# Ledger of designs, part 106: designed miniproteins, single chains, continued (3)

Each design is a single chain, and the fold is of that chain. pLDDT is the mean over its residues in the fold that is shown.

## One batch from the design tools (miniprotein)

Design m11682
Fold by ESMFold2-Fast:
Structure m11682 (fold): chain A 93 residues (1-93)
Amino acid sequence: DEIDESLVRMFGSVLESAVRSGSADLDALAKQTQALADRAKSLGRPDLADQILAAGQALIDAIKNKDIKAARKYAERLGALLIEVDKLENELK
């Protein structure tokens, strides 16, 4: 899906920019994390939504603290959760 690919690409770009710059567009990261969590919740997975929000907050905190190791870990976790949401959407089509 072209729209889903665009969303994944935009989210990945925000994550990469956030980790790389250290002075990230944290508001954009928070909004994208909330959008992903809302998608998971709409698909009947509030547990995934909670995990996404927790990982997103941990990533934001790591970036604010300039903890590159933690930021990388939580960015990878968010990426994995994004893939899980995309798989779930495809299973429900």
Scores: mean pLDDT 72

Design m11683
Fold by ESMFold2-Fast:
Structure m11683 (fold): chain A 74 residues (1-74)
Amino acid sequence: MSEELARRASEAVARALAAIAAIADPQTRKTYLERLDQLEREFLAALAADDAEAARVSIEGIERLADEATQVAK
């Protein structure tokens, strides 16, 4: 896997965690954390399979989750 994909994944996860932490409702926050955990598992599975495209899709999912969490936190 590329170093660039690993860096992008790390940045996406950090952004998602920050956005989720800003959600006021504990149950909604838990649901978003569970969604993030699922996407992180999918990313790790893609890395284990040496599937760069699956890894990219998982990162894009985390980036989208971060955007959704940011909207919910408003």
Scores: mean pLDDT 84

Design m11684
Fold by ESMFold2-Fast:
Structure m11684 (fold): chain A 93 residues (1-93)
Amino acid sequence: MVNEKLIENLKKAIEEGDYETALTFALIHAVLAEKSGDYEESARYWELAAEAAVKMGDKETAAQAYRNAAESYRKLGKVDEAERWEKKADELA
């Protein structure tokens, strides 16, 4: 149910240094997926938003995005995965 083509395009944007575009689109799609209850999709977009924010040096946005990814994984029952993303957020603080 994840839009794999959009995920690929956002990963490519991060690799090419277009962090602002990647962050903006990842944040929008993460929020839309969250509101739709598509927590698998929202988690993946929050992860991409966090990666883009880290590359931009925006640790606060990155930490928040990692925590939002963790919350999406908890809603999926993927507790171990959620704890890994929470740890990444804590390491940025």
Scores: mean pLDDT 85

Design m11685
Fold by ESMFold2-Fast:
Structure m11685 (fold): chain A 111 residues (1-111)
Amino acid sequence: APPAVSAVTDLGKATVNGVEADVTQLTLDDGSVVTLYRDVKTGLVVEIVRTAADGSVLTSTFEDGALTSRTYTAADGSQTVETYDANGVLTAREERDAAGNVTSRTTFAEG
């Protein structure tokens, strides 16, 4: 089960990727923090940033309510970048070491 929400904070408004968004921060009982950015016109999520207690960060980016990319940055600075198509299907994954060198790239061709 996901961790329980211990606190909810309204942080007001911010501009994310050119979109004006309502910003809500959730503090979870495992010590992680989730920041939600919702388009003020549509109410759709445009970005979610989860910072775990270990310092890892997961950033999920949305376009018209569909997940378009997800970047995981581990506590050691290594990264995994995932790209999705308009149907939510994973199309590419790129892995980088803590120095920013590409260590792996996979393309998921064909539905």
Scores: mean pLDDT 82

Design m11686
Fold by ESMFold2-Fast:
Structure m11686 (fold): chain A 73 residues (1-73)
Amino acid sequence: SVEELLKRAKELEPINPGMAELLEITAASVLYLQGKYEEAAELLRKLADKYEAAGRTDSADAYRELADRILEQ
């Protein structure tokens, strides 16, 4: 489930931030494949805000662009 993916991401973040990010992106992809476009876009925007706060502007910009594209479908 999306909730399980996000829980694992939080657990892995202090140990393996790259794997945590991959799980977070996977959760957004699962929402998209389920046709939950607004939920997928909202998750990606939350991730963008999180990564921008962490100084990872390139990742934040990419997630915002992806969220906008999903909502254009």
Scores: mean pLDDT 83

Design m11687
Fold by ESMFold2-Fast:
Structure m11687 (fold): chain A 84 residues (1-84)
Amino acid sequence: SVAEVKAEIEGLIAQLQGLAARLRQLVADGDWAGVAAMVAAFQRLAPQTRAYLDQVRAQYPEVQPLVDRAKAVLDELAALVAAV
């Protein structure tokens, strides 16, 4: 349902924000092994996440504002990953 998809995207946004906070903390702590592991995981999962968001928006146009927000957070996380 649209409600279930909205809840899933909202959960994804919260997860991406948590990953950004965790990455910043690992950098601050000098935990470069943790940083490397997060960068590798992000690079593996980011294309799949983008594909999912494009697919769900095509099926449920009503969720476009949430998809746009999720993509913005994903782009912010990608910028953080590129900076380390």
Scores: mean pLDDT 88

Design m11688
Fold by ESMFold2-Fast:
Structure m11688 (fold): chain A 70 residues (1-70)
Amino acid sequence: SRRELALEAVLVVGRKVADGASLEELKALAASLGFHSDATSVEELLREFYGWLLTQDDATVEAILAALRA
């Protein structure tokens, strides 16, 4: 389901945070996937990213997840 794909995408990004990725690096990554955010914290960025993914079609979320796992 889209919710499962979106959650998996957020978990992949959360793993990058755990591995030391900065807010600026995550915002650049998100922008490369078509998501632009003015978030000032990682928590805000992840919340907004999840919400945005839920507005996309399943094929787009699958492509985003594949790109995040590359």
Scores: mean pLDDT 85

Design m11689
Fold by ESMFold2-Fast:
Structure m11689 (fold): chain A 61 residues (1-61)
Amino acid sequence: SAEKIREFMKAYKNNDKERYEKILKELDLTEQIAFLRTKLVEEGKSREEIDAEIEKLKKQL
């Protein structure tokens, strides 16, 4: 949900690792990937950088 994505962003920005890891477990993998892509696109990352970060996320789960 959009609300959970906002809570995840806030925890991520504050380096609250325990909180964002808990939120990630409540999101399905597709939602986590969609969220990460949106964030990285807004940060101006290249497609290659975005794909690398998504693969990193998959390995952390």
Scores: mean pLDDT 73

Design m11690
Fold by ESMFold2-Fast:
Order: C-alpha cells, then structure tokens, then sequence
Structure m11690 (fold): chain A 114 residues (1-114)
C-alpha cells in the first residue's frame, strides 16, 4: 500500500478534513512520495494529535507561500524536515506565527537557519 493510501485509510473516518487536505497537497505536487512516507512515520510514531498539528502547519505555510514571496524559496519538504524535530507546543507556535504576517520574517529566518 502506498503511504498516501495508508494515511487516507487511517484518516477517512477519524479526520476526513485531514485526509482531503493530504490528497489535495499530493495531487497539487506540493508533497511527494518521500514526504508522504515521512508523514506516515510521524502519524505512527507520534499519534494523530501531533500529525494534525504538522498538517495544519503545512497548510498555513502553503497559504503564506501564495500571499508572500519571501516564503517561495522554502519547500514543503524543507518545512517538514524542521517540523519533524519540534515538540507539539513548538509546532503549534510555528503555525500561529505562520498565520500572523507580523511574525513572517522571524519564521523565514528560523526556517532558513535550520
């Protein structure tokens, strides 16, 4: 089974919005098979709550990339590398900063420094 098929099977009944978002990001070319395997590993090792927080951070980042040129040089794969090293509270804080334009320079500096 592909990582996408496995994640969708796990999420379809438990978090259908997360399943739909994953399928959309993959179909749009934002996530590749390696990124999906990493997300599956995160889900299996750290659980649904942590996985959901990571997915929300990826979504907030995609919105930031569409609105602000400063994020265009950073890939979702690079963000996922950073997210996988963070605790749940740190992922939630990063998502909050991604949703706040006044914090965007801090986020870009943080991501480019890692």
Amino acid sequence: MSPLDELVAELADRDPEAAALLEYMYASGYLDEADLQRLLDIYRRRGLSYFRAVLEALQAFLIAKLKFPKFKQISLSELLDVLSTLSLPEVLQLTKMLLDPSKHDEVVDFLLSN
Scores: mean pLDDT 82

Design m11691
Fold by ESMFold2-Fast:
Structure m11691 (fold): chain A 108 residues (1-108)
Amino acid sequence: SLAEVLDLVGEALELLEKVAKSLETQVTLGIAYIELGLARKFDDWELLARALDLLGEAIQLLIENNELPKDVAQQVLSLLQQALSVATDPAVIAALNRNIALLQEHLK
């Protein structure tokens, strides 16, 4: 379950990295990637929750900078919804729900 969530969140980060143009967004995504790598290394749900909070900050920055195309947002939303279906940790579930809500609002 943790490995499946890590892979789905990693794919979401890769999609966002391809569209990020601002240095602030690129740095935030880079830190999220480091936290995701640490979560994978230590099998740690808390580190994954931290990576997801940083992902949320990056999504917000992308939206504010008009750097998040609707098709990319839809792909990321799908990946995070898949991650939610296999997540069991309450902090990770809460972080996924926050990011999903942010993307759904952007897609209206």
Scores: mean pLDDT 90

Design m11692
Fold by ESMFold2-Fast:
Structure m11692 (fold): chain A 63 residues (1-63)
Amino acid sequence: APLKVADLDGDGTVDARDVAGVERALAAPGNADNPFVRSFYDVDGDGNVDAADLARIAAAIAA
């Protein structure tokens, strides 16, 4: 199943634009603590937005 929480384009595809979105969110101080950012980028459901979420998105793109 697609990672819908990582589909920031809303086009039904997880791609490089979604990765860029997560990278920008993590680059800004406090964005990872924003509940809206966590709702969209916490794709592994561990309550954090981090490198594990990026790895999940990259795996979905590679599939």
Scores: mean pLDDT 59

Design m11693
Fold by ESMFold2-Fast:
Structure m11693 (fold): chain A 64 residues (1-64)
Amino acid sequence: ASVLEKAKELAERGDLEGAELALAVALSTSPESARPHIRKALEAVREGNVEEAVKHLEEAKKEE
């Protein structure tokens, strides 16, 4: 929850490098059910798509 919230805050600020690092940590610590959503958020961050990244982060948070 807290790592996903940090990733969302970083992405919303345009700190895509920080968001990518936070998502890498989240992927390692989150349950299996959240991981597909975290992977989608990471892909969106790498593409510079903040809106899609936030959508996938909210879905990941529902799985935790």
Scores: mean pLDDT 80

Design m11694
Fold by ESMFold2-Fast:
Structure m11694 (fold): chain A 82 residues (1-82)
Amino acid sequence: PTIDALYPESGPPGTIVAIVGSNFGEKEKTKVFVGDKEAEIVGFPSENLIAVRIPDDAAKGVNDVTVEVDGKKSNTKKFTVL
């Protein structure tokens, strides 16, 4: 999987973030991490777009966002938790 962009790139815990990219696979095989915390996938409209909720316990400041599909990790994109 590859992440091209996050929208938005910052927000408080609970923010819904669109992850735009490619090769995200199937929802059942896909996980999203914000730092060391697994994020809730709230939408999976295509293999190129995932909607996630920033975890309530995410660390404040800059976090690396990563998509994992069937054990394979993407590149990282930065999200700032306010």
Scores: mean pLDDT 78

Design m11695
Fold by ESMFold2-Fast:
Structure m11695 (fold): chain A 85 residues (1-85)
Amino acid sequence: MKLVKSISYKKVDDKTLEITIEGEDKETLKLVVEEILSNIEYEDVKIEEKGNKVTITLTFKDKESLEKAIKFLEELQERIKVLLE
């Protein structure tokens, strides 16, 4: 059973990251959003919920903060893959 179907991200610019989380269970999506927000340092956040998708737009102080966030997201993607197998 796949509680979270995917986590993806894209660099909008050098200080802005867009994260999209897709899953069928709202409770699990909420936990993943909280995990991301608790482990990433950001200056501004926008959260948009649309059905089974949550889009988080994070603005960072500098490029180093954004790169640190990307490393965390890559680790989170790998952890979710293990939990679903």
Scores: mean pLDDT 78

Design m11696
Fold by ESMFold2-Fast:
Structure m11696 (fold): chain A 69 residues (1-69)
Amino acid sequence: SMEELKKKVEGLDEEKQKKFLNLAKEKGLIDEEILKKINEESKGDIKKAAIKLVELIGEEKAKEILEQI
């Protein structure tokens, strides 16, 4: 579920949360502008940024990225 994915991402360490964000960008699921907005809204809170990313890309795409971390 979406809730389980958010909880899983929240439980990752900061390095893996950063990897999650970067991998989504590398795969073209988000562009540079969207990544910038996520980071701006999160004020340097990587956990909040990673959770926002799950909400933006959706459950299936978030699962695919998490399998690579």
Scores: mean pLDDT 83

Design m11697
Fold by ESMFold2-Fast:
Structure m11697 (fold): chain A 88 residues (1-88)
Amino acid sequence: SQQDQQLIDQARQKLEEARRLIDQARTALDNGDLQQARDLLIEAQGLLSQAQTLVDQSRGDVSDLREELKRLQEEIDALQQQLKQQVK
């Protein structure tokens, strides 16, 4: 439906924004800016949660979006683990 397409389009936009924030967090972490990296990952996690809600509300085929959500979550988890190792 048109409503499902709108939900999918909104989810895609949030995932694209989350990816940009994750890329910025990698750069901040590489530069030793641990607080900036942490703040960016928190913001990216919020966008993934919003995208997950939109995906769950859709009745269309969202298999590609679910795969991208999983991939981005794995990237956030890896960067958060790296941050924890740098603080200890």
Scores: mean pLDDT 87

Design m11698
Fold by ESMFold2-Fast:
Formats: sequence, C-alpha cells, structure tokens
Structure m11698 (fold): chain A 82 residues (1-82)
Amino acid sequence: SKEELLKEAQELAGEAQELLKENYEKIAANPELLAKLKELLKEADEAIERLRNAKNVEEAEKALKELKEIIEKIKELIKTVE
C-alpha cells in the first residue's frame, strides 16, 4: 500500500539521517562534499514529496525507488569521509 511505502521511505530517511549526524562535521569541512550533500538532500526531499503526492501505488513505488537510489548516493558520500 502507499502507507507501507511511505513508512519504508521514512525508515530509510531516518537511517540516512543518523549516519549523516555522525559524519556531518567531516563533510562540512570539505566545501565540495557539503555542496554535493546539499544537492542530494534536496533530491531526497523532492522524491519524498513525489511519494507523498503519488496518486496510485505505481507512482509511489517509482518515487520510493528514486529515493532509495538517492540514499545510496548519500551513503557512498558518507563512506568517503569515514
């Protein structure tokens, strides 16, 4: 259901937020990485809004897939500073 997809999106976003909290100072020390992170966070917010505003389950599934890809990019960026 759309509600289950929204819950999965919230759980994924929460996991990424915790990883980001632990590594933010290291990312913020590099202006290029910080700029890239801000871009990815904007893309993630837009994907969550698309999921929230999805008119059917198929649109919601597409938005969740896009969010998962963006979160993977955020996690890869965090790995560069760990």
Scores: mean pLDDT 84

Design m11699
Fold by ESMFold2-Fast:
Structure m11699 (fold): chain A 76 residues (1-76)
Amino acid sequence: SLAEEAQAAQRANLARAAGYRDLFSDDAETVQQMDRMGQLMLLGGQQVDQLQEYLARAQQHWDAAAALAAARLARA
C-alpha cells in the first residue's frame, strides 16, 4: 500500500541520514541538509494527501546532501 511504501522509504532515508551523520558529523552543512530531509519526511508521513509532494521535496534535499557529502569525499 501507499502507506507501507511511504514508511519503508522514510525508514530507508532516515537510516541513510544516520549513516552520513556518522561519517560527516563535523560537516555542519551536510548535517543541516540531512535534518531538513528528515523533517520533510515526517511531514509527508503525517499528511497523506500531500505525501507525494513532501517526499519529492525531501528527496531533493537528500540528493543535495548526498552530493555535498560526495564532493567532500572527492576533495578529501
Scores: mean pLDDT 63

Design m11700
Fold by ESMFold2-Fast:
Structure m11700 (fold): chain A 84 residues (1-84)
Amino acid sequence: KAKEAMARLLEAIAAGDYDAALEALERLLTELGAPELGRALAEGLRAVLAGEEVPAELEEFLLAHREEVEEAERKLLEIAKEVL
């Protein structure tokens, strides 16, 4: 579940597999009840990794879904404390 998704994300980052890391991040946020946020963040991070600027659409999404972002951040911090 979410804790397992977090562990997979950390494993992918440690391995330098950014494609797997983005997939794990999207899955982690989906498990936390924020699938749209996970998709938006993964898309935005892919653009940054490709040398593009942070998409304006990501910033607009984060502002429009402030409550969802705050809730996801709180849950991520809680899971990170258990995994890390």
Scores: mean pLDDT 73

Design m11701
Fold by ESMFold2-Fast:
Structure m11701 (fold): chain A 107 residues (1-107)
Amino acid sequence: SSAELQKKREEFDEKYAERGKEAEEKRDIKLAAELFIEYVKAINPDEKLAEAVIELVRALGEGKKEEEIQKAIDRVAEVYAEKGKDYEEVKEQLKEGVEEILKAAKE
């Protein structure tokens, strides 16, 4: 990563932490999703991984059907598997994370 990318990541980490707390306090999952999408774009990770993650976060923020959310989870797990991670392990971790996000949004 360039020094400029590292500096931009730190800047967005601080902004995300503050605004993420605001979204949590308001239980605004759509705001949380939009902030995370901005963060992923800003840090400029692997394009294929960024696209898959953005699709999942957007599906969650927009309140898409369970089937569409599962498809997005599968896509992220597939991209991680291409990078040498275990597909089933990543899929399980993503499902657990999504369940926690949806649970927090209802509280």
Scores: mean pLDDT 68

Design m11702
Fold by ESMFold2-Fast:
Structure m11702 (fold): chain A 93 residues (1-93)
Amino acid sequence: ATLDEVLRLADKLLEMAGEISPEAKKLAEQLRDAVRDAGSGTTGGEALGKAIEYAKQLVEKVREIDPSKAPEVEKLADELIKAGEDYLANQQK
């Protein structure tokens, strides 16, 4: 997976989170910022690790606020986590 793919998934999560609540939107913004930081700095692995953690927190927050939207958010978050982990694995080789 490419970092551009991870960023695209983060942007989709931000769009969905913005429709759910301000709290979900804030978590999705932190997620997107962490993905962007992974592309621009020497702390790419650490930044992407934080992005994965924010994705998990976003799923939990959406389950609390709007359970009906949780499956859609979880699916996108799982795709982002998988893409991020795949990217990190390829960077360590």
Scores: mean pLDDT 80

Design m11703
Fold by ESMFold2-Fast:
Structure m11703 (fold): chain A 67 residues (1-67)
Amino acid sequence: SHMEELEKRREIFKKKANYARQVYEELKKSKDPEKTLEKAIADAPESFQPQLRQLYELFKKIEEEKK
C-alpha cells in the first residue's frame, strides 16, 4: 500500500542519514580522513556508498572554507 511504501522509504532514509552522520563525526576526529572514509565505505552496504562519497566531497569543501 501507499503507506507501507512511505514507511519503508522513511526507514531507509533514517538509516542512511544516521550512518552518514556517524561517518561525518569520525572524519572530523580523524588525522587521516581519506583512510577513515575508505574504511567506512568498505564497511557500508553498496546502496550507502554514493552518499558517503558525496559526504566526503562536502566535508573537504567545509574544511577548506574553515581555514
Scores: mean pLDDT 78

Design m11704
Fold by ESMFold2-Fast:
Structure m11704 (fold): chain A 94 residues (1-94)
Amino acid sequence: GAPKPAVGVWEWGDPVPASFPDEVDDEVRRRLLEGGLELLRKMLEKAKETGDKELFEMTREAARGLIVAARSSREGDERTVEEAEKILEELEKL
């Protein structure tokens, strides 16, 4: 595999301090969870438009996966869990 980059390679415009690893990991994790929520919201809207049962089930599975991923984090991303649970509740109303 390619050599691992030195510390600071994941800086987002700001110089990264020597003790930054948790912040860099938190940034990546936050972006992944936010992307997952955005995708779920788009899937929910499409399911509402089409009434597609398969898309419903895919959105439900994806929301469940996101909840598991958020809860597996060290602190637990309760915000992400709550938002994903709201999406599941909206699916049940359809």
Scores: mean pLDDT 67

Design m11705
Fold by ESMFold2-Fast:
Structure m11705 (fold): chain A 82 residues (1-82)
Amino acid sequence: MKKTAGGDYVKELGKPGDYRDRLKYLMEEALEGKIPIDKVIEEIKKYQNEDGSFSVYPGGKPDEEFTKLAKEMLKKIEELKK
């Protein structure tokens, strides 16, 4: 229940393995102006570890492919904010 499931799609990245499709969707929604770019950046950064790598889950084991994808998405989003 609660309204979180009804309006806070950015807070859900999906299952391990589905995170790429979910992040891509969030990026597209941000580019269309439906979700604030800053909110998408903040959400992606929650998965960043202290060494700069990213994990599929916050505090989990670093994933190299997810790290590369997340950094590429952040770079593109930041460039589009200009």
Scores: mean pLDDT 64

Design m11706
Fold by ESMFold2-Fast:
Structure m11706 (fold): chain A 73 residues (1-73)
Amino acid sequence: ALEEIFGPLKELLEKAKELLDKDPEKTLEMVEEIKQKVDDIVTGLRIDPSDPSVQETLKELEKLKEEAKKKLE
């Protein structure tokens, strides 16, 4: 299932969230790395980018990116 494919990416996302208060710059780096991995998976497996699992993951990444940017201001 797509959820099983994105499982490892969600684990990385949780690690990025754990770093948000300690190292928001590292959190931003991890978000960009995870986003690239999502794009690679979507393109490589020809997954519909409108798939709920893809959209949910990208939404969480964008939210975390904004939170990290706010902490760096």
Scores: mean pLDDT 78

Design m11707
Fold by ESMFold2-Fast:
Structure m11707 (fold): chain A 62 residues (1-62)
Amino acid sequence: SKGEELGKEGYELGKELGKTLTPEEANKKLGEKFAEELSKLSADDADIASAGMIEGLNEGLK
């Protein structure tokens, strides 16, 4: 699904940002990067994509 595809992209970026930035900065960058794409998804797809982003961020965080 579109949510799964965006979630995979968000996971990879979230992991990278979490390793290099503070949690606040990483969250802000993820939101800015994917805000437009997330706004165009169904609620179910947005939930899937957001879950992937959060998982990636958590893997990368200090």
Scores: mean pLDDT 80

Design m11708
Fold by ESMFold2-Fast:
Structure m11708 (fold): chain A 92 residues (1-92)
Amino acid sequence: AQLTASDEVLLKKYPQAKPIIEKYYKLSKDDRNKIDEELSKKSQDDINNAVKDFEQKYGIKVEKNFRQRVANYVLRTKLYEEGVKAGKFKAP
């Protein structure tokens, strides 16, 4: 799967996001679509907690204009892991 221009900007600013971005794009298009449907249901509190988790893990602060993009990939990773445990996605 091909990275978007927005993903390339995110990766240049926060190279620490590379593993979670690459993990998402290794998924099938169908699995990405299912994850993004669940992602659309996430609240602002879910987004804020996802950013906080990323900031704490890497010891960095995420700039306001990147918070949503970072949160999207953190939440996509969590949704995939939850979906595998629930039998919704095939385990690797």
Scores: mean pLDDT 84

Design m11709
Fold by ESMFold2-Fast:
Structure m11709 (fold): chain A 94 residues (1-94)
Amino acid sequence: SAQLEAQKRALERQAIDDMTAIALSHVSDPADRAEILRLRDEALAGRISLDEFAERVIKIMNRHNRYNAATAVSIVHTGTQLDIEFLEKKAEEE
């Protein structure tokens, strides 16, 4: 349904924005900041998955020893994926 697709897209976009904001608040290196923004644009365009985006951002943050902030990114990613899966299952079974 158009409504389900719009809801999933809104959740994915919000998650990408939230994860990007956390990462940029904790990474000061210009090259890695540029890579985070590039990954954001790729994810928003649908060229990489939400999972790939989260994994790559977490790896960048871990290289800067920002482990607690990387955990916050992981929480946003996991929570969003569960919300999307719940919406999809509910739409398919009802």
Scores: mean pLDDT 89

Design m11710
Fold by ESMFold2-Fast:
Structure m11710 (fold): chain A 95 residues (1-95)
Amino acid sequence: EPLRLLEEAREIAEELVEKGKESSSEGLIEIGEKGLEMVERSERALRETGSAEPLLEAAEWAREQAELALLGGDPETAEKLRRMAELLEEAARLV
């Protein structure tokens, strides 16, 4: 179950990278790529140690990026990042 939630979070990060490429937004590409990095780190931690710490760190980062996106006038990106944070938080709860 936690790995399934991380796969959904990874899909959101991939969508952000593709949206950034389509809109020529380097900032959005960077956010999506960082999201992919944080999800991969979280999956690795779960498989190797069962640690929830990287998932909670990733969730905090995603919530911070969601707030910044909302303040920057991009509510669609903010909603995707908020959803990513919720998935990471739920995955951490199941560990």
Scores: mean pLDDT 87

Design m11711
Fold by ESMFold2-Fast:
Structure m11711 (fold): chain A 94 residues (1-94)
Amino acid sequence: MSIAEILLEAGREALEKYPDLEELFRDFVEDEKKKGIYNSEKIEIYQAALLLVMAEITGKPLSLREVAELFGVSVSSLSRARKRLIEKYPEVLG
């Protein structure tokens, strides 16, 4: 199974388990914009972080490196975004 296939399946399962996850992601991105961290050129980092966390929630562990490569982002940027997302919503994602 490809990483893309795993991410698509994980996204479906995560949204089924946590129906508010899309709104939670929107709130996270808006908070990052307010802090001056987010900009339009970095949307792929947030997309990668959300999908990685969805995979983790659904028991489909993926390599940070493989997900970073798929989205064309750095491992360090992805790791930091993932950490901030989980720290903001530990009751759902932690």
Scores: mean pLDDT 72

Design m11712
Fold by ESMFold2-Fast:
Structure m11712 (fold): chain A 81 residues (1-81)
Amino acid sequence: MPDAVLPVDVKPDEKTVLVTTPARRGETIEATSQKDPSLKFKSQPFGDRVELAPGVYLVTYKLTLPPGAKEGENIIITPVD
C-alpha cells in the first residue's frame, strides 16, 4: 500500500476530521502526526468505499484527534491489515 502524508486542518473545538485516501483492503488505518510520531489518531471507516481498481479502494476515514493537535498538522497514514 502507498503511504500517504496528508495535511489536517483542525478547527478549535473540533476533534474529528475526515480523510479520504486510497486503501487496498482494511477497515482501519494507523494515523500519526508527522512532526510528533508519538501522537496517534484513532481512526474508523466512514461512509462507502469506491473501488478504483481490483483490490484498490478510495476510503474515507474518520480520525479522532488527540489533545494538543493543532491546525496544519500533517498525518502519516499507514493501512492496518
Scores: mean pLDDT 61

Design m11713
Fold by ESMFold2-Fast:
Structure m11713 (fold): chain A 135 residues (1-135)
Amino acid sequence: SMPPLLIFKVASEDVPEEEIRKKAEELGLDYVVYKLEIGVVLAAERGLIGKIIEDTLLRVIESRLAPDGLIANPSTGKVDEDGVILTGLFAMALHYMGRTDLARRLYDAAAAWAAGHEVSEAVRRVLAKNAKLLA
């Protein structure tokens, strides 16, 4: 099977690095850490994701969801701010791919987690962007 990071690289390959860096700055995210996921968001927004890549991305995203609808941090196996940021980025990508119900579920789970915790500016910006897209 295709490694999860490889599908994100393939999905985002036509997105210029400078545009990914600009989006990382806008969201308050570390470019090196989130470049693949941000690339997928921008590719989805631009309609660059074909059906086969879309189906693979959906399977990978769904396979990463914990029972509470949040993505666990892949390095720790726990839900933390990084997992919430990943959940929010995938919600943005899913919105642009027309998967509105799944995007709403991921956003709602991330927003509920953020309401119970002290969160970074990056979490707030990612959630604010999702809220605007889903309005």
Scores: mean pLDDT 83

Design m11714
Fold by ESMFold2-Fast:
Formats: C-alpha cells, structure tokens, sequence
Structure m11714 (fold): chain A 78 residues (1-78)
C-alpha cells in the first residue's frame, strides 16, 4: 500500500512567499536513498505527494530564482 502525504512548507527567516520560484519534492526510502524527485506546486504552504511507500521520508524545498532554499518541510510515513 502507498500513502498520500501532505508536507507543510515553512519559510526560512527573512524569506517571503514571493521569493519561491520553484518547489521540489524528494522522496527518500528508509535507508536514505532518493527514490523520487518531482517539481510540485504549493497551496496554502502545503505540498501533497501521492503514492508514497511506507517508511519513506518526504522532503520539500522552496527554491528562489538562483536555486537557493528559502523554504522547506519534511514528513515521514510510518
């Protein structure tokens, strides 16, 4: 079975929502290996990722125009 995971995207100190040009979600297996990388859209500072296997960690990054991380969030599926 897989899960739908909603990750809250939290702005770093001094960052503004308008600084985010791109949102990227990274899915990690229980061993920390990257299994999936997807560009996503955020709504209400949340990103929804579907089809996540049990034991996975989802990390989400908000990137500015230069690829600098200005927002991030994380969730782990039991």
Amino acid sequence: STYTVTVELKLKAGAKPEDIEKVVAVVLDPQGNVTRVEEKESKDNKVTIEGVPPGSTVRVFGLDKNGVVVAEGEATVP
Scores: mean pLDDT 85

Design m11715
Fold by ESMFold2-Fast:
Structure m11715 (fold): chain A 89 residues (1-89)
Amino acid sequence: LSLSSSLTVERLRDDSHYLATVTATNSGQPADVTLTLSATGVPTRTRSERLEAGPSTASLGLEVKKGSTVTGTVSGPGPTTTQTWTTPV
C-alpha cells in the first residue's frame, strides 16, 4: 500500500486570505482515508473518502486569514501524516 500526502497553501488574490489544501494520493490497493484541516479561528474540517486502487486522490480545502497556522492531517491504513504551515502576517 502506497499512500502519500501533501499540504499546500496558496495566497488568494483579492483580500489577503489563503487557501490551504490537504491532498492524499493512493497508488496501491483501495484505502479509506480521513483528511483533516484545522486553523486558528476557523472550524476544523474533516472529510472521509474511499480511494480506488491505482493513482487516485482526495483533497480538502480550508480558507484562512493571514497570520494563521494551518495543520493538515491524513490518516488511513498505516501511519498518520501531519503537516503544518504558518501564513505570512
Scores: mean pLDDT 74

